# Designed miniproteins, single chains, continued (3): the designs that were tried, part 21

Each design is a single chain, and the fold is of that chain. pLDDT is the mean over its residues in the fold that is shown.

## One batch from the design tools (miniprotein)

Design m8699
Fold by ESMFold2-Fast:
Structure m8699 (fold): chain A 85 residues (1-85)
Amino acid sequence: SKMLEDEANLALLQMFVSIMKNSESSINNSDLSTQQQTLSQLDSYIALADRQLQTASPDLQPQIQAIRAEVQKQRDNILNLIKKQ
């Protein structure tokens, strides 16, 4: 059902954000290719969060918005590292 899909998408986003956060130091010290690949993955997670926000129930929207903001922060951090190279 759509409700189960929304819950599954939120759980996946939470898992990915947790993995990226735990790997932040490693990613920051990785090569340009790895940083660019991570940036592309984070862009995909933002797109998933944006799609979910369009259809999710009002009760889930604050959680999805919080996860989206965290993914955006991680993306901006990696983008800034790439721009300084």
Scores: mean pLDDT 80

Design m8700
Fold by ESMFold2-Fast:
Structure m8700 (fold): chain A 61 residues (1-61)
Amino acid sequence: SIEQLRRDLESTQRQLEELKEQAERSRSEGREDEAIKYEILAGLFEIAISTTEMLIERLES
């Protein structure tokens, strides 16, 4: 359902915020490889969020 997709979207957005925070912490600690991993994961979550938002828009049209 669209409501379930919106709930999943909110959950994914919270996880994205955590990944961005972990990336910044790793960078500040000089752990470049770890920071890159979190940045890549954050990018994948951003794609998932955008895809879900587009799907919701299409289903509401």
Scores: mean pLDDT 87

Design m8701
Fold by ESMFold2-Fast:
Parts: structure tokens; sequence; C-alpha cells
Structure m8701 (fold): chain A 58 residues (1-58)
């Protein structure tokens, strides 16, 4: 179901895949939000959570 947790999880997946394919993170937050189908705020939250988990650099 399209719960907030599902949207955040999708954003985390899109951000992580983007980092693994382009470690320089050249894609904008807007492009990542479009790809994940979420808001830019959700993408920013996903990035912070992945950084806190040690999966992304600060």
Amino acid sequence: PPLPESKLQRAKEVVLVSYLTDPAMRRSQRELARDAGVSVRTVRRARRELQAEGLLPA
C-alpha cells in the first residue's frame, strides 16, 4: 500500500542506486524525487537516513 513508509523506502532505494551508479552524486534532488515519485523533502530525508546508516557519505 502507498504508505509514507513505502514512499520513504522507495526514495532510499532510488538514492542508493543513484549513488552506486554515480558516486559523485551529480543528479539533483529534483531528479531523484521525480524518479522515486516523491517530494524533494522525502529525498532529503532518505539521504540523511542513508548517511546515518553509513550507506552514503555525508
Scores: mean pLDDT 76

Design m8702
Fold by ESMFold2-Fast:
Structure m8702 (fold): chain A 85 residues (1-85)
Amino acid sequence: DELWASMSPEEREELIRVSGLGLLYGLYLQAKERGDKKKAEEFLEKLAELLGVEKEEVLTNPEIRAELEEALARYRALVAAIRAE
């Protein structure tokens, strides 16, 4: 709450966006690892919709993959920070 209150509106919007992308990409990777093709495809479709691109671009476009990897890393860091205190 204190961290959230100290952020600018732009930082808050970016945090929400990055958290959403990171969570969804994490769920996609987890479904893929578990062999749940249906859930992986559902999460991939949601990622493509949020990014405004085709599903194939989510998998093959290096810039999109870099954005998703960064979002996942930031999401994991945020979860770790929240869990710490």
Scores: mean pLDDT 75

Design m8703
Fold by ESMFold2-Fast:
Structure m8703 (fold): chain A 118 residues (1-118)
Amino acid sequence: SMKSKELVEKIKKKIEELKEKGILSEEDVKYIEEKAKEVESKIKNKEDAEKALLEAEIEYGLGLISYAVGNYELAVEHFIDAIALYLAVAPFLPDRVEEIEKLFEETVKALEEARSKL
């Protein structure tokens, strides 16, 4: 889907911008790329992609809980995992592109907030 391709390109561009700002390290970017490739390799159908998106939502929620209790390092780890999962699933869920984009943007904002505490 053209919309899915545009979302993948938007996510990749934002990851590079976060690296340039020092919010993501080179190690964080490599981790995101490796995790996204691993998850993509396991997606055989739409149901697998929907399960991976649910995992992304769980990681985002765990990040918010970690942030709320003052564990900013753990919050960053969960937000990075969520970002990798959004990147992995975006090509497979063309009917959920707008939802994934919104979740990604909210996760990026939460990541920036958590990094500001470190």
Scores: mean pLDDT 92

Design m8704
Fold by ESMFold2-Fast:
Structure m8704 (fold): chain A 120 residues (1-120)
Amino acid sequence: SLDEWSEALLRAMLDNDLEAFRALFADPERRQAFRAFFLTFFTEELGYSDEEVEELFNKVLSGELPPSYLLDVMVRGLHEKYGLSPEEIAELLARKFNVTDPELIEELLAYIEELLKSLE
């Protein structure tokens, strides 16, 4: 399902697992659907251009950028543009990725806290 797929995608980004990330995009229809999700999120909520989102996504698929870089961009953008706390970012991203696993939500929150701490 899309819910299982989006949760697996968040895991691949958190674990920086390029092989798992690539496997999730092996199906052209799923790749197109989630490219649309990333495009909408990054353009409407973070203010990126369609071209910037396309370039970021392609660089991750090629291995030029790690899968976690997409997560870093989302976290930084939400923090900088909207002033969201780590807990608010974790809640928003858990909702966007249809995360139902409490352990994954805890891992996401820990990742966000460490990333934002590194920017201080």
Scores: mean pLDDT 80

Design m8705
Fold by ESMFold2-Fast:
Structure m8705 (fold): chain A 55 residues (1-55)
Amino acid sequence: DLDAFLDRLIENGTPEIQKLAKKALEAREKDLASYPVYMRQLEAELKKQKEKLAE
């Protein structure tokens, strides 16, 4: 469930992840062309955060 996944990121993520997840969820609800853009940015930020935590 993508919406539940985004809600979880908004609740438990870093400030950057929360911001991107909120933008992605809003764009998805409004069926905006920016939705896939925010999802790509969120994916990149999640990967970056994983790399930092793996140190």
Scores: mean pLDDT 75

Design m8706
Fold by ESMFold2-Fast:
Structure m8706 (fold): chain A 90 residues (1-90)
Amino acid sequence: MRKIVIETNYSPEELDKLVAGLNAGENFKAERVGDNTIVVETNLSDVELAALVAGLNAGANFKAEVIGPISEEDLEAAKRALERGEILPF
């Protein structure tokens, strides 16, 4: 599984709701590690993970950093999909 660190401007209450929502799904395991920071483990493919990170970073509310191997090709594909509007900012 791959890991993402996500920093957010959400309140602690909104962050706890986000963590609960992520943990309700089969693809994510989320843990709150700070007042504005969560760590998410996921079974998404490299392409899907790159797309998620691109969407998170394009929005105003999140700053996401991937921990683990993602190819430059998958990151470029995600960036192009975001530019085409195939991926929406969070």
Scores: mean pLDDT 75

Design m8707
Fold by ESMFold2-Fast:
Structure m8707 (fold): chain A 60 residues (1-60)
Amino acid sequence: TAARRARARALARALLAADPGALDEPVSTIAKMVRGLLPEPLPLAELERIVAEVRAELRA
């Protein structure tokens, strides 16, 4: 749902902002971390897209 995607995006942004080294990690690694923190899981492919988008925003 849109709410789950919003939570996943917020978690990805928090993880990437808190640890500068995380920006150099593979998208799949960060996506798996976000998946583990979500109360309701999203498909890994969707989480990878969210992480990639957030990473691009933070590097812009």
Scores: mean pLDDT 78

Design m8708
Fold by ESMFold2-Fast:
Structure m8708 (fold): chain A 92 residues (1-92)
Amino acid sequence: AVEELAALYEKAAPVAARLEGAEEPTAEDLARFRELLAYTLAKVAAVDPEAAERFARLVRRALEAAERGDLETALRYEEEAVRVTREALARG
């Protein structure tokens, strides 16, 4: 999961940065994304394994949308992923 999502981030992040007029993502940005993703998945999986799987799927859909340049759809998936994480951690 983490490595597959990191590979998608490497493709999606430069597209999103160009569309938003932001700086190009660095190797440090990729490393931070990988660490935060692994940490979040581990925390959510400890309290709700189904929520962790849903979170991973939402992150993947967000990255796929961003790679296509559909930042509006990407943002909606990101918002849902955050919601899933908050709800799971509030129960644990």
Scores: mean pLDDT 83

Design m8709
Fold by ESMFold2-Fast:
Structure m8709 (fold): chain A 100 residues (1-100)
Amino acid sequence: MSEEEIREELLRNLENVLKKMDELKKTEKDPAVLKASIELLVRLLFQEILDTYKKNPEIPLEFFLEILEEITRRLKERYPEFADTIDALAQEAKARLKAA
């Protein structure tokens, strides 16, 4: 896949995750369950970035780090109340990308 195709796919996945998070925020009344569900969605999204990096060894690591930063920023803009959780997961994902 090209860098452009990968960026479009990962940003599409972000939009799908944001839509799911929006629905959870409307329907889930238990704050602990809401937080756990949002953490799971963010973790799965970051795992998709890592999996895509592993499948595309010809694409530079810097490209995936830039996408991770963009996705992290957009998640925090939409959900500032979960910024600390999002940042912690992003740091974990960044470390895993650099180690892969």
Scores: mean pLDDT 86

Design m8710
Fold by ESMFold2-Fast:
Structure m8710 (fold): chain A 62 residues (1-62)
Amino acid sequence: MTYRITVPEDNEKAKEILKKGGFKEEGPSTFIGEGYSLTTARVAVHDVREATPEADITLEEL
């Protein structure tokens, strides 16, 4: 499945975590994970939440 994760544009730590997780930058605040499981997407969101707990993060299935 394909997942979209949106993070604040100025949150470089969140972007680094998603890049390390193998997500591709689609835009300045948007990352795409193609062929990922929901578990993998949820783990990535959890890692971002641990590093930046106040960040406004959304996860969408495409």
Scores: mean pLDDT 81

Design m8711
Fold by ESMFold2-Fast:
Structure m8711 (fold): chain A 82 residues (1-82)
Amino acid sequence: MMEELKEKALETLLEDARILAEEAGVPLTEELERLAEELAEELAEAYLAGLEGKLSKEEFNKLNEEIAQRLRDAVERLKAEL
């Protein structure tokens, strides 16, 4: 279960990173890919915690938005360096 959640989260965040990079006109760097992998791990852990009743839907939504914001911030930093 955790491994499957991590795989799906990774696929989602790598796709999000690619789209955000294309939109910003920056390359999908190894650093950005590594960040997506790190964030995917956090997202998978949040999903599992939610399924186990250790995390509320509200708490999950907050963490999910924080993860999305961290990815957006990384892309904006790369864009600012251009």
Scores: mean pLDDT 81

Design m8712
Fold by ESMFold2-Fast:
Structure m8712 (fold): chain A 84 residues (1-84)
Amino acid sequence: SLVDKLKEYLDAIVEELRKKAEELTSLEEKQKLLEEIDELINVLRQFAEYIRQRGGPDADGLIALIERTIKELNKIKEEVLKRL
């Protein structure tokens, strides 16, 4: 399904960002990662709004997946901020 394919893609992105958050040591790299996470959250929020307006058979599943992903991204952001 579209939900399953998007889930695999988003999960891979979240894992990569989590790994970067753990490996980064410089202040500049951490700040850049925070900006990248904020940009991704904004894109995902806009995408969720688009899905809500358009509807469709997968709408609820896609919105739930996006909301879960935003939650995970915010958790990564909090961990990076604690190390600034």
Scores: mean pLDDT 86

Design m8713
Fold by ESMFold2-Fast:
Structure m8713 (fold): chain A 71 residues (1-71)
Amino acid sequence: GVIDRANRMVIQAGQTNPVMSRDQVIDIARQAGMSDDTIAIIRQLMDSTGRDQFSVGEVLRIFQQVRNIIS
């Protein structure tokens, strides 16, 4: 599914850079085929952390939370 594609893209991007910006996370979500509604949830989850940079593990946890919300 789209979340599994996004997870693979995050892991691949993490091999080049250890952290990702909010814009990079959103770009990955869009490229993986996530809807605008799902992207809005990702933005809210990132906002709740108070952070603008995320590790691979943090992004994977955000995508897992999104899966739980939309299931």
Scores: mean pLDDT 86

Design m8714
Fold by ESMFold2-Fast:
Structure m8714 (fold): chain A 73 residues (1-73)
Amino acid sequence: SMRELREKIREALARVGALIAQLRELGDSGTVRELEELMRKGAQAYNEGKYEEALRILEEAVRLGEAAVRRLS
């Protein structure tokens, strides 16, 4: 449903934000830049009504950020 899709987008966006904050603390400015670019692309897709595309992009950002945190931990 559209409600579930919007909830997933909101959760993914919040998770990416948390990962950006964590990676800034760890000094991984390169991954922070990549996550910020993916957030920008996800926001653009959302504004264009491409909600499934927005979710895919944000989920990719979550996977990238989580992998970077694991590498640095």
Scores: mean pLDDT 89

Design m8715
Fold by ESMFold2-Fast:
Structure m8715 (fold): chain A 91 residues (1-91)
Amino acid sequence: MAEEAIEALRRELGEEAAKRFEKLYEEKREAMRAEIRAALPEASEEAVELLVEAGFAAYAAMELKKAGKYEAAEELARLAEAARAEALALA
């Protein structure tokens, strides 16, 4: 998920956009994981990780859509929805 989002941003928006997203992912990943865990205390570690990845993929899709890269945005949005569905199946 994160690797796919970084690659899509690099391909569509360039290296600087990809590096900015990578820094955001590194800086905010643990905080997002903690927030999800607080909201879903009984969720498995696998489900929490999938929800974190889905959140970042959805963010990248939104950035691509804002830049007019609708096809790439739709692909990442689809991956985010698949990850959320998988997380619900694991919970």
Scores: mean pLDDT 84

Design m8716
Fold by ESMFold2-Fast:
Structure m8716 (fold): chain A 114 residues (1-114)
Amino acid sequence: STLEALRQRLDALIDRAEAGTPGVAAFVAETLRALYDAARRVLEEGPAAADEARRAALEGIRKGKELGKLAESWSPAMGGRYVSMARRYGAGLLGLSALDPEVGRLALELLDSL
């Protein structure tokens, strides 16, 4: 499924973060899981979950910015990718994906472009 494919992709990103910068992986995992949960809620619950998904997306963007600053001091490439992912995913979810489950599916595809 799309959600299973996304979960595997997120786990691979967490593994790479752990290998590259010990101690950052937990923060990366928390941020990515929050973004995953937001997408899952839109896909499963539709527009009724939009406000909660929006809050999760905003929190994910905020954490992504903080992670980007931290990761840039250790690995500029890693920091840039995680911040870009959080921004793109959050923007997609806030702009259109919170309107219905099909738009939520498109938001998940943004993470797959990493």
Scores: mean pLDDT 54

Design m8717
Fold by ESMFold2-Fast:
Structure m8717 (fold): chain A 74 residues (1-74)
Amino acid sequence: SEEEIAREILARIRELIAQLADPSLSEAQRQQIGAEIQRLVQEARERLSPEQFEKLVAEVDRLLLAAGAELKAA
């Protein structure tokens, strides 16, 4: 189902964002992870309804904000 697709894509993005919290990553590794997140967001745009896509993007934005705050607090 579309909801299952959204959950699977979001789970993959969550794993990538968790990797970005590693302060030992090189700039090249961070860019590669960022590119993979962008690819998954584009896949979601193509496969999900506008409603489900909006929900996914909102959650991704929250996760990225939280990860950025953790890095600044370290």
Scores: mean pLDDT 83

Design m8718
Fold by ESMFold2-Fast:
Structure m8718 (fold): chain A 69 residues (1-69)
Amino acid sequence: SNLKRYNLSLSTADTLSKKAAELKAKADELKKNGSTPENREKAKELLEKADSYSSGYQAGLDNANSLLS
């Protein structure tokens, strides 16, 4: 059903949003804890992963909205 598909899309989007937020929080913590090149590189990697999850979140919302149209 459309409601089941909508709920699944929202649940998936929520999961991706949570993962993005966790990765951003870890990147922020690394930035606070030191200016070492290794910490900067790890922070960049985490932010790139977070951006990928944020893109997935937006796609999930767009899909959910289309299912209710």
Scores: mean pLDDT 80

Design m8719
Fold by ESMFold2-Fast:
Structure m8719 (fold): chain A 75 residues (1-75)
Amino acid sequence: SLMEEAKAEMKKLAEEVEEAEKLEDEEEREKVLERAAERMAEILKKLLEKEVGKEKAEKLMEEVLKKNEEVKKKL
């Protein structure tokens, strides 16, 4: 199922994050963590699509992205 696939991928990502914490190079560590975060977001989007349907998931993601854009303006 999508949930089981998501759980397995999340576990793998968690292990990659734990290994990344051991990296001495902060730049490489941040790059690995950033990629892991992107993959986690993709998994969460797929789970939302399954739970509330694609149209509602897209609207919720758009709302989250709009709030994130307000946060990005502070960068």
Scores: mean pLDDT 71

Design m8720
Fold by ESMFold2-Fast:
Structure m8720 (fold): chain A 86 residues (1-86)
Amino acid sequence: MTPLEKILEIARRLAEKLEASPDPELQVAGRTIRELIERLEKTTDPEAQKAILESLVGLARRIAKRYPEFQKEADEFIKLAEEYLS
């Protein structure tokens, strides 16, 4: 598994958990993450991939700050994404 594939797998798990939430705000966040994942999978340009990953990191940070139940998955995603972007 490549580092990018691992990041995408964790992002998908986070999106699935958010979409399964009864909270409409979290359902919207999960759908937004899925849309960004789909864009990242279709993108071969490294600069565009970086911009999409930075957007995903920003979303994960906001979710982790407001919703402690998602902090573990969000922090795991952020760590791997930041290591990839370094």
Scores: mean pLDDT 84

Design m8721
Fold by ESMFold2-Fast:
Structure m8721 (fold): chain A 103 residues (1-103)
Amino acid sequence: GDAERARELLYEAARLIEEASKKSSPEDQLEVGILVGIALIQIGVSRIVPEPGELLLRAAELLEEAIKILEKSGKADQKILDEAREKVKEARELAEKAVKEQK
């Protein structure tokens, strides 16, 4: 179910964060950061966490910064960048809807 998938993504995000701390290159650290951001957005989209709007907005902001840096480096996997851009757009749209529904 969605709750089980969201828990898996949460554990995966935690592992990726720990792995990033052990990477030697800034580009590798940013790539792992993008994967973490994608996982956090998927957790928010699953709607099993309270106040998903804040999580989605923060994840989108972090992904946008990481994407800009990796694009300038020219070393990033294009598939990861494309997926991250799509998730940023989805996260911002869902966060805006959540804020409007809570007013």
Scores: mean pLDDT 61

Design m8722
Fold by ESMFold2-Fast:
Structure m8722 (fold): chain A 71 residues (1-71)
Amino acid sequence: MEPSPEAVARLTGLIIRAAAGETVTAQEVQDLLERAGEPELGRKVKAQLETRPQTAQGIIDAVNAAIEEVK
């Protein structure tokens, strides 16, 4: 299922912050998705991120893997 436009916009901002060298935690990604109305996706993204590098690419890969799981 496609995430809401609100979730996509907030995730994009968070990925930009990670690419700029800011520390982004798996919990921060989960909290952001829960606030955007995607709590199940947020939980699965957190689990995927805990098994991946927490870089901008790692966040993108974790989100894509979590979306595939919730379909």
Scores: mean pLDDT 77

Design m8723
Fold by ESMFold2-Fast:
Structure m8723 (fold): chain A 57 residues (1-57)
Amino acid sequence: SAKAAAALQEQHAVALAAAAGIREADKMTPEESEARRQAIGAEAGARLDAIGAELLA
């Protein structure tokens, strides 16, 4: 369905953004990298939850 296709595209965009952020974090100090990875994970999780909620609405 169009709704499912849109959700898959948004999930892909979230994954690409998270991957880019993690690659940048890999270049930081271990402490900064850990904090950045946690922030990226939380943001990606929230976006994925929002996509899921829209898909089920």
Scores: mean pLDDT 84

Design m8724
Fold by ESMFold2-Fast:
Structure m8724 (fold): chain A 88 residues (1-88)
Amino acid sequence: MIKEAERLLEEAREYLEKGDVEEALRKAEEAVDIIRSLDPDNPDALLASASLAQARDALKAGDVERAREHLEEALRHAERAIEKLKAQ
């Protein structure tokens, strides 16, 4: 499961580099769902979820630049959450 979440975060970054913010967001949401299923009270996973919700709202409003900013923040939180899981 941790390896699956890592793969999904890598794919999310690849889609961001290609400019596909919607697909990057979907991959990040899948990764964070896995992380939260393994450690529901992980504060970095909760912060990642909040940033993903802000990215989704920005996309709905048509603000792609703001969505990218929130998604990048979510990816950083999710990466920290994975590192903590690997240390447990």
Scores: mean pLDDT 86

Design m8725
Fold by ESMFold2-Fast:
Structure m8725 (fold): chain A 88 residues (1-88)
Amino acid sequence: MLREEAREALRRGREETRRRIEEAQKRGDVGLLLALAEVAREAGDLELAKEAYRSAIEVLQKLKETSDYSDSFDTQIEYVQKKLKEIE
């Protein structure tokens, strides 16, 4: 499960979690990026949560550019932006 994978990364430390964020961004794995952001936020690491949310937004924007279903991605981008604003 993505949430368990995210918790395991955070348990290993910030550097390992950042490595997982980079890997997820390269793979276009929005689900894992959101799980990493949520787990970091729950743990109180707001800087790490912001990094993961920003990476998720970048991936969603790239997917929107190559997709015929842009409206679906707009809704997801707005959701993630709202989450990011809550921790700013």
Scores: mean pLDDT 80

Design m8726
Fold by ESMFold2-Fast:
Structure m8726 (fold): chain A 140 residues (1-140)
Amino acid sequence: KEKAKERAEKVVNAPTLEEQYELFKEIITEQPSFEDMKAFVEYLLELANKVSPEKAAQILEAFVRALKELDGTPGASRFLVALAMVIKENLDLFKKFLEKVKPVADPQVLRDFLSMLIPAATIVQADEVRELLLKYLAEA
């Protein structure tokens, strides 16, 4: 969906972590359709791989912060499931993202992100994703 791409570009182009955090919080609380959430996270993952490692790490921190604040909400749970489905469909792109952010991201932010995705990967029956997440978490 065209709006999903525009939203992803808006997040990536936001100059501060605070602005990115507010944009993530907005989309999660609006609870768009599962299809729109999938499209948004797919475009976001693609765009995050095209920016600097520092910018990608900033986006990751903003995303993790929004999910932690909204933990236990239906919106956050649905967003994590949508992300796990996107990762399952784009595993190589996700691996590129992890390798890009690993040297520059806050280790606790990365651990929180990986830990949040494990239950979602189990729900979507993404065995390859779950194995990858557990491997990176053990190295973190």
Scores: mean pLDDT 84

Design m8727
Fold by ESMFold2-Fast:
Formats: structure tokens, C-alpha cells, sequence
Structure m8727 (fold): chain A 121 residues (1-121)
């Protein structure tokens, strides 16, 4: 989809900005890992299912599951329960800030629109 193409271009730009931080956790900055992080720091992203994240990134659900597990085990992601619902979040505040600051307002809107598109299904 056009949203997948836009996300691919954004991830190519964002990946170098967060590479050193992910490497400090012992993780290679793969497109899937950076993509999960970018989705989770964007409004609405935490509401996406594993299937919806896989659709946005153009990868299998198994690929998303593996990358999410690796990010959780490394401590890059945290999990908490909010009103009876398990929520995954980016625990590193510097990583969160670099991801948000790497995007122009237009690119931030593109990510938001992509998330809204998969949530409508």
C-alpha cells in the first residue's frame, strides 16, 4: 500500500538516528525493530494488534512477535496493565524522544494516517 511505502521511506531516515541506542542494548537496528518502536511512540500505535503492526511493516506476524520479544528482553520495551488491558510501551525516554524528533510534522502525520487506516479495518 502507499502507507507501507511511506513508512519504508520514513524508517530508512529514522533507523540511523536510533542505531547507537539500540546497539547499546545489544540489538541491531533492523527495520522491523525500529518500525515497532516508531509505531508505539505514535498516538494510536499502542492499540494495534500484532497482525495490524505486521500489515503496516509488510512482514509476517511471526517476525513482529520475535522482534517484540527481543525488544522486551533487552528492556527497550516495557509492559504494564492499564484498566485491565496489557499495554506495551517504549521504556527508554531518550529513544522515544529521538524517534519523535526525527520526523517532520508531515512525516508524523503520515505515520498517524497509516495507523488510523489499519485501525479502521
Amino acid sequence: SSHQEQLHEILEKVTPVVRDLLESYGLEATRTRVGILLILVTPGGAALSQRQIAELLGVSQATVSRARRELLEAGVLGEKEVKGKKVTYVSDLELRQRLLNALSPEEQQQVLDAIEEVLRK
Scores: mean pLDDT 87

Design m8728
Fold by ESMFold2-Fast:
Structure m8728 (fold): chain A 74 residues (1-74)
Amino acid sequence: MPGPATQAIRAGDYEAAARIVADFLLTSGVVASRAELAALPLERLRALVRQLFGDAVTEEQAERIARLVRELAA
């Protein structure tokens, strides 16, 4: 995961982190479109965020980012 996204989380800027995550998932081909990203179950999106950041995020932080990613995709 890009360093700027991890730094955003540490600074409490979850919106910036969510934007970086959304862009990464779209550009890396993990999801084919914004519509697919918006349609992902929250649990699956939370798991993807956890995979991207590893131990750098808590479960609560991962859920917050996942919710914001879905809002950005909608």
Scores: mean pLDDT 79

Design m8729
Fold by ESMFold2-Fast:
Formats: sequence, structure tokens, C-alpha cells
Structure m8729 (fold): chain A 69 residues (1-69)
Amino acid sequence: SMEELLERLNELGRELRRLVEEQEKKGKGADARKIAEEAQKRALSAYLAGDYEGAIKAVEEAIRKLKEL
């Protein structure tokens, strides 16, 4: 349902912020913030188009990239 997708998007947003903070502690804050900002722009664009699954995928890809830093 839409409610379940929005809850998942909120959970992923919290995980994204946590990983950015973790990478900042490792001295990789600039790269982490760039990844997060690009994902937030893509997720917002998808969300405004009603593509909640696309918004979720954008944040999940950013989480994957942050873990690879």
C-alpha cells in the first residue's frame, strides 16, 4: 500500500542520515553528503511524480554507495 511505501521511505531516510554521520566520523563527510544530496533530489522528483517505489530505490542505491565508502 501507499502507507507502507511511505513508512519504508521514512525508515530508509533515517538509515541514510545515520550512514552519512558514520562516514563523517571517518573523514568522508564531503563524499557522503554529495551521495545523500543526489539521492534526495532523485527521491523528491520520484515522490512528486507519485513514484514511491522509484523514491525508495533512489535512497536504497545511496545507502549501498555509502556502505562502499
Scores: mean pLDDT 87

Design m8730
Fold by ESMFold2-Fast:
Structure m8730 (fold): chain A 92 residues (1-92)
Amino acid sequence: EYEKLAEERAKALEKELSKVVSPETARAAAEALRTAEEALLSNDEKVRELAERALGHVNEAVIAALDNKDVETAKKHIEEAVKLAEEAARLQ
């Protein structure tokens, strides 16, 4: 049930971002969000810090894409979110 809620959020994010960025970029952002939300449940402080930073970049990407229509800035934040989320998952 909790996992379903995180998955639903990721799908909603992908749908909204795909209106502005490429479908591949939108999907990458959604996967980073899901991975980071899972990593926040870790007992490891470093894993949680990476997850929080990844979520911060997802939020900045949403603002850039949906509010400012700045595709280039959104892509940079999504790339950073993916890197941080993947590092958090690797350390888990």
Scores: mean pLDDT 83

Design m8731
Fold by ESMFold2-Fast:
Structure m8731 (fold): chain A 96 residues (1-96)
Amino acid sequence: SLLQTFNTALVTNNDSAINKAFNALLDSNPSVSELTEALNIIAQHNPQLAALRYTLVNLVLFAPSTDNRKKILEAVEADDSIPVEVKAAVRSVVEN
């Protein structure tokens, strides 16, 4: 699955591989549930607040389309497990 491919990319700690795998997932028109699962995988790999914020902001910055950036923001805003500081950082980048 695309989620398994994304999880594998996160294990490599390679920003280019992570961004490509995540954009492939977004291009598949994932459900809110599938995006929430992807965000939870990101949070598991980034347990520190600063690392989580950095990773999510980078995913937004490297998303090639405005539509993909909006999808990331919608998923982040819908995820109650994401800290409000991280949500604010993602929102700031998307609404730029």
Scores: mean pLDDT 78

Design m8732
Fold by ESMFold2-Fast:
Structure m8732 (fold): chain A 80 residues (1-80)
Amino acid sequence: SLADQLEQFLARLPDMSAEQAIDELLRLLGQYLASDPSWTPEEVEAALAALRRSLAGLSRDQVRETATAIATGLLDSLRE
């Protein structure tokens, strides 16, 4: 499930490079947004592209902190 993938991502995040963390975060967020019928594929792609640009300028520690916050928020949403 997406929840299981998010838990695995959070567990592995400390061992990931910034690039790996960004790629995996965007993949998981893309799956989450695509499951919501209020989002079009074009809106999902635009949101993921904007987040990638935002994260590309950050340090490894900042990427991990941001990825942890986003992934935790997604996981909480899926369990409620």
Scores: mean pLDDT 84

